Designed miniproteins, single chains, continued (4). Designs and how they scored, part 43

Each design is a single chain, and the fold is of that chain. pLDDT is the mean over its residues in the fold that is shown.

## One batch from the design tools (miniprotein)

Design m13571
Fold by ESMFold2-Fast:
Order: sequence, then structure tokens, then C-alpha cells
Structure m13571 (fold): chain A 111 residues (1-111)
Amino acid sequence: TEAEKKAKAEELLKEGKEYLDKGKIEEAIKLFKEAIKLDPNNAEAWLNLGLAYFSLGKYEEAIEAFEKALELDPDSPLAPVAYQILGDAYYELGEDEKADEYLEKAEELKK
């Protein structure tokens, strides 16, 4: 059922976070991707996938995941964090103007 898929996605998301906390980033990515496959509208799974990619220096993949998370839940309490990391990722790619734009959005949401 749809409810069973969402419940399984939440279990995988929780397990992925535990692997991420242990520094097992590749295993965390696999679990987050499985969670997204079961529930593609889970903004938190996309956010954590972005965090995992960012920690590996995979900035382009991190940006795609964070943009998807913000598309799904623009009013999330985690939106300021997502915008801040988007800014950091764009700085790492040399996109300074884009980086400054996202960092300003992060700051605006904290006011």
C-alpha cells in the first residue's frame, strides 16, 4: 500500500541518517536513494541525499538534491540550512554570484 511504502521510506531515511552520522556516506546515499524510490515526495530524504553528496565533494549532485528538497517543501524548518549549503556548493563550483544569492536567502529566512 501507499502507507506501507511511506513507512518503509521513513525506516530507510532513519537508517541512512545513522550511516551518515557514522561517516559511512556511500551506504547512506544508497539508503536515501531507496527511500526516494519508495516515496519521491519525501523532502527530508532529498535534503539528506544532498548533505551526503556535499560531504563527498559531489557539489553538482548535492545542488540537484537540495533544489528538489526545496521544491517539495519550500516552507520547511530546514530550508535555511538547505539554502546555506546550496550557497556553499555554488562557491565550491566557482559560481560566486549564485552562491551569494542563496546565502542571502538563508539569512533572510533566519530573521
Scores: mean pLDDT 87

Design m13572
Fold by ESMFold2-Fast:
Structure m13572 (fold): chain A 80 residues (1-80)
Amino acid sequence: EELAKYLLELGKYYEEQGDFDTAARYYRSAAKLAPDSELGAQAYYNLGKVYEKMGFTEKAKEWYKKAAEVSGDPELAEKA
C-alpha cells in the first residue's frame, strides 16, 4: 500500500513534467501492487489520462474501463 502510493505520486510527478511514458510506467507499477483497490483504480484512471494525452484513445478507453470495474464508477465506464 505505501509503495503503491509512492509510485502513484512518482507517476503524477512525471505526468506534470510531460513525461507521459515514464508516468505510465509508474502508474502500471502502482496498479500491479494494489490492483483491486482505490489506489489501483486511481492508477488505472491516470493511465487512461496519460494515454489519452499521448493520442492513444483506444488504449486509454481500456484503462478507463479497468478503473471503472475496480472503483464501481459509472462515469469512468462511459469512457470505455
Scores: mean pLDDT 77

Design m13573
Fold by ESMFold2-Fast:
Structure m13573 (fold): chain A 101 residues (1-101)
Amino acid sequence: SLEEIRRRMEELIEAALAKIEAAVKAKDWKTARAVFYEAAKELAELAKEAGLDPEDALMRFLNAVVERLKALVAAGVISEEEANKWATRFLLEAAAVLSEA
């Protein structure tokens, strides 16, 4: 059902966010990139299967990542400049996934 696919999408986002946060704290772009790309790709495929817009799904995921980065800045874990660099990198990865959708 559509609601089951939406639940799977939400679970995927939450799992990916936890792994991305850990990678950002470790300053491990390779791991953060791989986690984001794999999750974004699966999210886009789930969205298409549900008849949802993959772009909307990926933008929700990207926004959730940006909110986690803002929380890390507020906690003093990373600087605002570092958060902006991470956000830009994730935006480019989201664009790459969309070009294949």
Scores: mean pLDDT 86

Design m13574
Fold by ESMFold2-Fast:
Formats: C-alpha cells, structure tokens, sequence
Structure m13574 (fold): chain A 69 residues (1-69)
C-alpha cells in the first residue's frame, strides 16, 4: 500500500514541476512580446533582441514541459 502512495506522490510532484515550467515559459513569452512592442515604439533594438531572447527561452521551457516521458 505504501509504495503506491509514494509513486502517486512522485507523479504529482513531476506534474507540478511540469506545470511550473509551462507557467514560467508562458510568462517569458508574454514579457518578451511586451519588450518587442516597447522596443518598436521607442526604436530600441536592444529591447527587441531582449524580447526575442525571452520568447525563445519561454518556448524552450514549454517544449521541455510538453515532452512525453
């Protein structure tokens, strides 16, 4: 009985970590889009590049979270 409870707990922890990566990835993409918009409005090429980097990082986290076991 104890082993099944432990396996369920470990699975729930993995799901929580996956959900955190997904949430973080989405947050980075949202921030990146805002930085690109701000960079375009201000003519700041560094802000545009920073925003593109955040989007790429966010996509990578989402892909890692979405990979099947």
Amino acid sequence: GLEVAREVGEELNRMAEQADKFARGRGLIKKGKKLIELGKETGDEELIKKGEELIEEGKKLIEEAAKPL
Scores: mean pLDDT 80

Design m13575
Fold by ESMFold2-Fast:
Structure m13575 (fold): chain A 68 residues (1-68)
Amino acid sequence: SGREELDRAAAWFSKEPDATVERVGEDALRVVFSANVTTLIGRALRAIGDFPLLEVTVEGNTITLRLR
């Protein structure tokens, strides 16, 4: 389910040394990177492939993943 993908995404991003993971209600994750934009974009592209039930958006140094 999308909920289970969101929980897996939270665990996955929590392993990134340059990322801070924040739960936004029950339906979204906000991931803030201290790394450069290239690293962030690479992680966002992987998330799009690995979590198809989630909507992935990138703004500045932040990746937002939410249930579709």
Scores: mean pLDDT 78

Design m13577
Fold by ESMFold2-Fast:
Structure m13577 (fold): chain A 73 residues (1-73)
Amino acid sequence: PSQEELDKEIAIALVLIHYGIALATLDLTPEQRAELERLVDEAIERIKNAPVSQLTELAREAIREIDRIAGLE
Protein backbone atom coordinates (compact mmCIF):
# COMPACT_ATOMS: atom_id res chain seq x y z
CA PRO A 1 0.00 0.00 0.00
CA SER A 2 1.01 3.64 -0.47
CA GLN A 3 1.92 5.77 2.56
CA GLU A 4 -1.33 7.73 1.98
CA GLU A 5 -3.35 4.48 2.12
CA LEU A 6 -1.55 3.42 5.32
CA ASP A 7 -2.09 6.85 6.95
CA LYS A 8 -5.82 6.64 6.16
CA GLU A 9 -6.01 3.07 7.52
CA ILE A 10 -4.33 4.21 10.76
CA ALA A 11 -6.75 7.17 11.12
CA ILE A 12 -9.74 4.86 10.55
CA ALA A 13 -8.30 2.30 13.01
CA LEU A 14 -7.96 4.99 15.73
CA VAL A 15 -11.62 5.99 15.32
CA LEU A 16 -12.78 2.34 15.27
CA ILE A 17 -10.72 1.41 18.37
CA HIS A 18 -12.18 4.35 20.33
CA TYR A 19 -15.70 3.44 19.12
CA GLY A 20 -15.16 -0.23 20.02
CA ILE A 21 -13.95 0.60 23.54
CA ALA A 22 -17.01 2.85 24.07
CA LEU A 23 -19.37 0.05 22.93
CA ALA A 24 -17.57 -2.54 25.10
CA THR A 25 -17.22 -0.49 28.33
CA LEU A 26 -20.19 1.91 28.44
CA ASP A 27 -23.86 1.14 29.08
CA LEU A 28 -25.17 3.05 26.06
CA THR A 29 -28.85 3.54 25.16
CA PRO A 30 -30.16 2.22 21.80
CA GLU A 31 -30.42 5.86 20.64
CA GLN A 32 -26.76 6.57 21.56
CA ARG A 33 -25.67 3.36 19.77
CA ALA A 34 -27.56 4.34 16.59
CA GLU A 35 -26.13 7.89 16.66
CA LEU A 36 -22.59 6.56 17.18
CA GLU A 37 -22.96 4.10 14.27
CA ARG A 38 -24.06 6.91 11.92
CA LEU A 39 -21.27 9.22 13.15
CA VAL A 40 -18.55 6.56 12.74
CA ASP A 41 -19.76 5.58 9.25
CA GLU A 42 -19.71 9.27 8.21
CA ALA A 43 -16.27 9.86 9.76
CA ILE A 44 -14.77 6.85 7.92
CA GLU A 45 -16.11 8.11 4.58
CA ARG A 46 -14.70 11.60 5.26
CA ILE A 47 -11.27 10.14 6.11
CA LYS A 48 -11.26 7.97 2.95
CA ASN A 49 -11.90 11.06 0.78
CA ALA A 50 -9.71 13.56 2.70
CA PRO A 51 -6.19 14.79 1.92
CA VAL A 52 -3.51 13.31 4.22
CA SER A 53 -2.96 16.76 5.82
CA GLN A 54 -6.48 16.62 7.36
CA LEU A 55 -6.39 13.03 8.72
CA THR A 56 -5.26 13.88 12.28
CA GLU A 57 -7.90 16.62 12.61
CA LEU A 58 -10.70 14.41 11.23
CA ALA A 59 -9.76 11.52 13.55
CA ARG A 60 -9.64 13.86 16.58
CA GLU A 61 -13.01 15.40 15.65
CA ALA A 62 -14.58 11.94 15.30
CA ILE A 63 -13.20 10.83 18.71
CA ARG A 64 -14.47 14.07 20.32
CA GLU A 65 -17.94 13.51 18.83
CA ILE A 66 -17.94 9.88 20.06
CA ASP A 67 -17.18 11.18 23.58
CA ARG A 68 -19.96 13.79 23.29
CA ILE A 69 -22.60 11.25 22.17
CA ALA A 70 -21.46 8.75 24.85
CA GLY A 71 -21.78 11.44 27.56
CA LEU A 72 -18.04 11.53 28.35
CA GLU A 73 -17.70 15.30 27.75
Scores: mean pLDDT 86

Design m13578
Fold by ESMFold2-Fast:
Structure m13578 (fold): chain A 67 residues (1-67)
Amino acid sequence: MDEEKIKKIQEEVEKKAYERNLSTQEAIDAVRKLMEQTGVSVDEAVKLISEAIMKGIRKRQEKLREE
């Protein structure tokens, strides 16, 4: 039911992390938004947002190696 909402929030966080436009406060807000919209636990929300952040950072590091 809420997989599409989870994926959308993760994609937004990943994009911001990739662009270096994600602050710590925005990451915290994303965790809260995910919990409020999907009902996942704090631990699960933190894990999902952390995974999106790390994915964005890795993609950016790969791009920098090509330039």
Scores: mean pLDDT 80

Design m13579
Fold by ESMFold2-Fast:
Structure m13579 (fold): chain A 55 residues (1-55)
Amino acid sequence: SEDIARGLYESGNVFFKSRQYDLAVVAYRKALELDPSFAEARDGLEKALAAQQQA
């Protein structure tokens, strides 16, 4: 599960860099479903949600 959570986190980072914040949110949330203690995924989710709310 750790390897899969890491892969989802990395996918979230790719979506975030491409400004696809909605997809980044989904990827980070899936990573946290597999590993709720995954601090980097939680940080990524917060940043993606903040970006989603900006014009």
Scores: mean pLDDT 84

Design m13580
Fold by ESMFold2-Fast:
Structure m13580 (fold): chain A 63 residues (1-63)
Amino acid sequence: MVDAVRRTLAGLDPAARAAYLAALRRELFRQATENGEDDATIAELSELLAFLRREAGEKPPAP
C-alpha cells in the first residue's frame, strides 16, 4: 500500500501532491471508521496515516 502511494506522489507536482495527500487522509479516516473491528486493517491504515503525516511535514506523535 505505502509503495503504491509513494509511486503516485513521485509523479505529481507539489500542488497536486498536497491535494492528493489531503484526499488520502479523508479516505483513510473513512476506511478506519468503516473497518474498525479488523486489527490487521487498523494496523495497515495506521501505518499509512503515519506515512502521510511525514509526507505532509507533520511530526508523528511520540509513542
Scores: mean pLDDT 65

Design m13581
Fold by ESMFold2-Fast:
Structure m13581 (fold): chain A 89 residues (1-89)
Amino acid sequence: DPAAEEKEREENERLSKFLREGLDTMNKYREAVKNNDKETLKEALEKILEMIPDIIKLQKDLGIELSPKTLKAIEELKKKYEELLKKIK
């Protein structure tokens, strides 16, 4: 099915882009922490939180089932970053 093949290709391309954006976002996060830059830290945390569910969705769309342990660990990290974001207000 050409439509299914094209969808899988698009999801693989999105995953590659998200990996690049993740590296850039992590670098901004670390620099913001070092410089005590609350605005950049907030933006980086918001981007990380946005990317996490999108990456999980892409993996599921590709037929990759994440283990319950992995999903729980991701949810715990998400909650930690959400709590940090609330404190930066």
Scores: mean pLDDT 76

Design m13582
Fold by ESMFold2-Fast:
Structure m13582 (fold): chain A 70 residues (1-70)
Amino acid sequence: SMMEELEKLAEEIARRLVEEMGASEESAKTVKELILQGNRTVALVVLAEARKAGDEKLAELAERVLELLR
C-alpha cells in the first residue's frame, strides 16, 4: 500500500540522516513523523540537503516521497 511504502521511505530517510548526515536521532524522528503526516515541505528540505551533500541515495528517497505525496 502507499502508506506502507511511505513508512519504509521515511524510516530509510531517518536512518540515512543519522548515519550519513550526522543528524540527531530526535531530529531524524521529527523528519519521519512530518513525512508520515504528508508534509511535502520537509521532503523538499531533505531533497535540497541531500543534493548539497551529494547523497544521491537520500535524494532519490526524498524524490519518491514527493511523488507519493502528490
Scores: mean pLDDT 89

Design m13583
Fold by ESMFold2-Fast:
Structure m13583 (fold): chain A 71 residues (1-71)
Amino acid sequence: KYKEYGEKLEEAGKQLEKEGRNEDAASAYTMAGKYYEKAGEKEKAIELYQRALELDPNNEEAKKNLEKLKK
């Protein structure tokens, strides 16, 4: 369930990124990362939070979650 939600949100983020909607894509990737994290896929979550910050460096949620996972 969580992985499925993460996959759908990652796909939505890719579509938004393709459309040049970087802040919306970052939000989608951040939400996808949270679901992958809940699914136990920490490396995938880290990747998505990093991508979100590349698109929107001011995304506090992605930054906070990435810092938590890197310890």
Scores: mean pLDDT 84

Design m13585
Fold by ESMFold2-Fast:
Structure m13585 (fold): chain A 94 residues (1-94)
Amino acid sequence: WQELIDAGKYEEAIKELEEELKKKPSAELYHGLGQAYYLLGKNEEAAEYLEKAAELYKKEGNEDLALRYLGQAYLLRGDKKKAIELWKEAEKIA
């Protein structure tokens, strides 16, 4: 799917990522979906997938990545203050 993103084939990348998610959900696949939707200009869908990625990273014990992606989701929804707060917290535990 990364090759599809690099080629600008974002809709094809989304389809491939969704097929991979059906086999086994992962934080990286949710992050990939967030990236693809962001590149399509679909900020709300991108934010939703970044939140799912953050939730899985938190469950895996990766609090730094969880806070970073959650902050990005808030930024995409227009909540810059919350994004900055979350990124500052990520820096403390990184």
Scores: mean pLDDT 81

Design m13587
Fold by ESMFold2-Fast:
Structure m13587 (fold): chain A 84 residues (1-84)
Amino acid sequence: SEAAARDARLAELFRRAAELAREAVRDPSKIPEATEAIAEAYGAYSEDGERAAEEVREFIEGYPIEGLRAEASGLAALAAQLAA
């Protein structure tokens, strides 16, 4: 179905974002790539994608390592939920 196809695409975005967030915690040079992947995933998921993406960027800019560490588990959980 169209809904299942959408959820599969969102699951992939959140899975990729979670992976990059974990990598960026270990390698800060990857923070910009992880931030954009998370912003893209929430942007696609949210009713107000531009606002969601901006809120993610602002949060990570203020607390890069702590923010990415906190987000990694939530992103993985969303990916698993959407893939089910």
Scores: mean pLDDT 83

Design m13588
Fold by ESMFold2-Fast:
Structure m13588 (fold): chain A 56 residues (1-56)
Amino acid sequence: SNQERLSEIGRRLYAELLAQGLSEEEAQALTVRVVIEAEGDPERAAELGERAVAAL
């Protein structure tokens, strides 16, 4: 389902942001913003997440 895919993408994005050196608070805030901006679209969530990591 889209909800399951979004949850998985968010979990992986959060882990990646932590691995890139963001604090737990920063990683959580950015992950939540990406998931909200995706508006239920897992493909958009993945794209926005990749762009967020690339911008670090």
Scores: mean pLDDT 86

Design m13589
Fold by ESMFold2-Fast:
Structure m13589 (fold): chain A 70 residues (1-70)
Amino acid sequence: SKEEIHKEILRLIGEILRLIGEILDLEREIEENKEDKEKVEKLEKELEEKKKRLEELKKKLKELVEEYEK
């Protein structure tokens, strides 16, 4: 139903916003620790993984919005 899709959209938006917050926190931590090459490499890997997850969630959100508009 549209109500079930609407609830899933809101849940997914919440997950996307949390993930954006985590990405911003990691970008700040990388900048603050830029002299520690080993730490930066580990943080950059986490950032890349979270950015990939964000793109997956954005794609799922687009698909759910298209379902809701039917």
Scores: mean pLDDT 86

Design m13590
Fold by ESMFold2-Fast:
Structure m13590 (fold): chain A 118 residues (1-118)
Amino acid sequence: MTPEELRQKAKEYLNKAAVYLGSGRPEEAVEYAKKAIELAKQVPGADELIASAYTVLGQAYLKLGDYEKAVEYFEKAVELARRAGHDAIVSNALRILAEAYKKLGDEEKAEEYRKAVP
């Protein structure tokens, strides 16, 4: 596939993942978000798309109660979104990281991320 075809297919999978997440199907959301990331990683300059897909993965794992995986993917989303200059994704992911660390019982990290939100 061309980079343009890969980007379009990655966006289709990401949109499908977001729909499944919104309809209470987090396992399907994980599947399609991972497919979106796999394709987007092959596209130059797709850091924003990959960061958005990591955000969907993190939210899906939160709904599944897998807080460890949720923090992993939100931390990946923050790093890529900062690189891409996507402040809205950074702010949203940091807020969710604070809540996820609170669920893990790590009150110190929860407060650290809460204070890091602009």
Scores: mean pLDDT 85

Design m13591
Fold by ESMFold2-Fast:
Structure m13591 (fold): chain A 61 residues (1-61)
Amino acid sequence: MTMDEAVARFRHVARRAGVPESHTRELLAAARSVDEILALSRAVWETPDASVGEILERARA
């Protein structure tokens, strides 16, 4: 999977989960790898109302 594919998937999941665009932007800016972006997609779906920091911690766990 390419970086662009991972980003597109994450944006789709975040939109479907109702995550604010500002949070989506901050999460993508903090992401370090394709695998982390995929983990962020799962974290956002599991905890869409969590803070950016909480979603990042969940994705990195």
Scores: mean pLDDT 81

Design m13592
Fold by ESMFold2-Fast:
Structure m13592 (fold): chain A 65 residues (1-65)
Amino acid sequence: SAARAQGDAAVARAGALLREAAALGDPASDEARRLGAQAGEEYLRAVEAYAEAGVAPADIPALEV
């Protein structure tokens, strides 16, 4: 479904943002915190999309770092 595909894409974007934050080497920096916040927003969009697609909470993909 389109909702499932949107969820998958949002999880991928969240993971990429977390890896970008980790690559900065300073987790306390303003940029690392901004990227982490953006990753959180993308993951919330993923959870909403998966819920709309009828995906059970236990089957929602976890963020990979």
Scores: mean pLDDT 83

Design m13594
Fold by ESMFold2-Fast:
Structure m13594 (fold): chain A 57 residues (1-57)
Amino acid sequence: MEEERERLLEEIARAGGVPLEQVRYTADYHGWDLEELRSMVRMAEIGRAEGAAPPTA
């Protein structure tokens, strides 16, 4: 469903600290499905927890 896909893209964007439009473009370019997007959310969360604090205003 489009709504689930959009939600996952937003979660990846927020976890990665990148614009939603870039995440959407990358997902479309690679043709990621819902399972792949869920995996990317998990990877982004792990990467953030492992390495560094996100930038703040």
Scores: mean pLDDT 72

Design m13595
Fold by ESMFold2-Fast:
Structure m13595 (fold): chain A 88 residues (1-88)
Amino acid sequence: SQELENLKKAKELVEKAIEALRAGDFDTARQYLEEALKYAEKVPGAEEAIKTLRSAIEALDQGNTVAALMGAREALKLLEEQIKKLEE
C-alpha cells in the first residue's frame, strides 16, 4: 500500500539520520529528518511520529544533539510500530 511504502521510506530515512547524528554529521542528519517528515506527513495516523520528528529537528536546530538523537530513536520506534500494525 502507499501508506506502508511511505512509512518504510520514512523509517529508512530516520535510520540514516540516526547514523549521521552518531557520526556528528548534523547537516546530513537534519536533511534526512526533514525528508522522513515529508514521507510521514503523507500517512494518516502517523501524527505522533510526525510530532516526534519535528521535535528532533527543533532540538538539532537548537544545538541539543542528545535530544535530537533521542527524538530520532523514538520516531523510529513509532514508525516501526505503525508498520507492524499495517503489515499483512
Scores: mean pLDDT 89

Design m13596
Fold by ESMFold2-Fast:
Structure m13596 (fold): chain A 60 residues (1-60)
Amino acid sequence: SPEEVERFIEEKSKELISLGMPEDIVQTVRDLLLKRYREGRLSRDDVQRAFDGLKHHAKA
């Protein structure tokens, strides 16, 4: 559901902040992914892949 994807985005955004990513960058990414998902430009899988890539970068 849309609510589950929005919750997923919020939870993953908090995880990126906990990994040391700056809050302003995470907020920008969160807002972009929410907008693109709501516009139908990104699937749930696209959103997951984006966070997986960001998490990899944050840990490196």
Scores: mean pLDDT 80

Design m13597
Fold by ESMFold2-Fast:
Structure m13597 (fold): chain A 62 residues (1-62)
Amino acid sequence: MADALAAADPAVQAAIREASEALAAGDYEAALAHLEKAYALATDPAVQAAIRGLAATARALA
């Protein structure tokens, strides 16, 4: 996952960072919203798969 996320567009990486900040704050709803935004911006299937994995983890913690 890390390699796919590192190759992502800067806007996608920014949305993922916002999601990570929301997860650290315990705001799983905000984290999912940021991950959905990252997924919509991502054009690389590997990046989209990595984002889906993060969203599944956030949903399990909600």
Scores: mean pLDDT 75

Design m13598
Fold by ESMFold2-Fast:
Structure m13598 (fold): chain A 70 residues (1-70)
Amino acid sequence: DAARVAALADRLAAEWLAEARRRIAAGVPLEEVARALAERGGELLAASDGGEAEALGEALRRTLAALEAE
């Protein structure tokens, strides 16, 4: 169900962004936080099927873009 996968991807994006913001607030450099998130997200994408991987990839990209915009 594409709608269910999209809802999961949106929730993961929000959780990833919140965790990244907490790490940055704790003094971890943005570049390091973004790299760790990209690595972790990439591993999840590699374990997902095509439809899930597409939605998760978009969520990861949106989260990384949101971090750079702050």
Scores: mean pLDDT 80

Design m13599
Fold by ESMFold2-Fast:
Structure m13599 (fold): chain A 61 residues (1-61)
Amino acid sequence: MSGLVAEIGKDYTAQSPDELSLKKGDRVLILGEVDENHLLVEKDGKTGLVPKSVIAAVGPA
């Protein structure tokens, strides 16, 4: 498979409709960077923004 995955380091509750709520230990597909502090990611068919501050690790999919 091609792409990068991010491992979530802490629970995160979406602060806007464009964000995803995530749990510590979740792995999400990185679709791209939106700005210096946010990634666009996909989890279980849902796409949304996540702050880079909640990312513990990034690696190949």
Scores: mean pLDDT 80

Design m13600
Fold by ESMFold2-Fast:
Structure m13600 (fold): chain A 56 residues (1-56)
Amino acid sequence: SLSEAQKYFEKVLKYMNEIAEKRLAEARAAGKPVDNTPEKTLELMKEAIEKVKKEF
């Protein structure tokens, strides 16, 4: 249903933000710039989707 799809999408966005924040913290610790290319964004999406799949 639309409601279930919305919950799934909201969780994906939540995990994408958490992964992005973690990568930012790691980059700061290493003294390196954050990679925000389309390729890295796709990696974040895939990682977030896999986390959501493990919960469902």
Scores: mean pLDDT 77

Design m13601
Fold by ESMFold2-Fast:
Structure m13601 (fold): chain A 78 residues (1-78)
Amino acid sequence: SANEKEAKKYYEKGKEYQKKGEELFEQGKYEEAIEEYQKAIDNYEKALELDPNFEEAKENLITVSVNLLKAAVELVFK
């Protein structure tokens, strides 16, 4: 369906932002990592609004949410 195709596009964008966030986290750029993780979360949530059964989007949303929290802890600690 059109919604499933659009959900997949948001999912792919979410993955790109997630990867960028992780690269920034590895560089110790925690504020920038949080910004990219927030963009990933927004895109995964949009994918799930369009396709609530999109398991990969649910799993990645959880993973990114945990990684965002880790980045926030690092930012506060430093």
Scores: mean pLDDT 90

Design m13602
Fold by ESMFold2-Fast:
Structure m13602 (fold): chain A 57 residues (1-57)
Amino acid sequence: GMTDKEVEEEARKAIKGSDSPEEKAEKLLELGRKGLATNPKSKAGQQALKLGEQALS
């Protein structure tokens, strides 16, 4: 599974990258899902889901 540190690092890369807003949202939602599957109390996973949802708004 993906650790909190890995989720945080990959989320930062997704946000800073040159991907479209939709691609960034998909990456953030996937990271949040994987993080929470590994650790349901993951703050990094929760934050990634929140950022992905906001990017779709």
Scores: mean pLDDT 78

Design m13603
Fold by ESMFold2-Fast:
Structure m13603 (fold): chain A 60 residues (1-60)
Amino acid sequence: EKELLRKLADFYERKADRYEQAGDRATSAEWYRTAAELYHQAGDEKRAEELRAKADEVAS
């Protein structure tokens, strides 16, 4: 269960990275927030906080 959530979070984090590299910062920020929520559900709060901060940075 938590392992699947981590794999999904990693998938969306990579998706966010691709959109950031393409210059689509708004879409990238949304996917970073999605990944952060999945890490939170997996119990990985440190990773969730890092990705929430990254989403805010990318959106600014």
Scores: mean pLDDT 84

Design m13604
Fold by ESMFold2-Fast:
Structure m13604 (fold): chain A 63 residues (1-63)
Amino acid sequence: MAKKLLEEAKRKYEEGDYEGAIELATKAAQLSTDDEIIQEAGDLIAKSYKALGKDKAAESLGY
């Protein structure tokens, strides 16, 4: 399941749906105990937040 969520998140990122990519990558990280999947999901989340602009990342961090 987590691997499929990661693949779907990558697809969303390629389509320019950065919010969808963040949502699915976050779910993949939460459902997985695999360090590789968690790391890849984290990278995708970071890239997607950068693409959306810093506002969402700042709000998520309590800024």
Scores: mean pLDDT 74

Design m13605
Fold by ESMFold2-Fast:
Structure m13605 (fold): chain A 75 residues (1-75)
Amino acid sequence: SAPLSPREKLALQYTKTLLRFVGLSEEEIEEIWAKKKEAGLTPLQIYNEISSIVTRLQKEGKSKEEIKEEILKKL
């Protein structure tokens, strides 16, 4: 339970900003983050996984609402 480094805090902030942008609630964001952290992912790995999913779905022409639903289903 060491505090997050500055780089890890940035990864968390970028992840939260991205998930808020696609319409997730603060509770949904915290649940996803906690679940990924419990699975052993680093903050940067969590950000990379989530950002890659969002980018892929955007390139496939998915709306924000569809991206939100896929994130909640997969993460």
Scores: mean pLDDT 85

Design m13606
Fold by ESMFold2-Fast:
Structure m13606 (fold): chain A 76 residues (1-76)
Amino acid sequence: MIDEEDVDLALAEIALTVARLYSKDPKVRELYGKALDALSKKDYDTAIEYLRQALALDPSNRLLRRALEIVEKLKE
């Protein structure tokens, strides 16, 4: 069975992929791509940094906020 940690990682990746598809800002899309790349390497510190930068550019984005919360839990 898939571990809860793996499920949370998959949910964060799905949320970022969806956010990236609906974003028209190339800078925000670049940050989503970098966060996804970091998550694929389980580099949670780097993913958190890029997610925080994206959230600063789009502070009302609930998918970004949720993804950040999930990744921060995975780092613990």
Scores: mean pLDDT 76

Design m13607
Fold by ESMFold2-Fast:
Structure m13607 (fold): chain A 84 residues (1-84)
Amino acid sequence: MSLEELYEETKKILERSIELAKKLMEKAETLEELLRAIGELLRAIGLEIDVERAYKEGDKERLEELYEEAKELLEELEEELEKL
């Protein structure tokens, strides 16, 4: 995967993660569930900022690391949403 492909794929994953985190916030029935969803939304936003920085710096190794972190976050969010 090229630097540009990593950037585009990671960005798509994080956009999906933000959408899922917002849905978890909407479905939260307790304060604990709401705070967890907010935490995951903030994690996704933080990763998006890091991805933009890594892409501008041409740091392919960092983008590969962020791509794996983004995939793990998406999988966790999809699993949490299925349980609700």
Scores: mean pLDDT 86

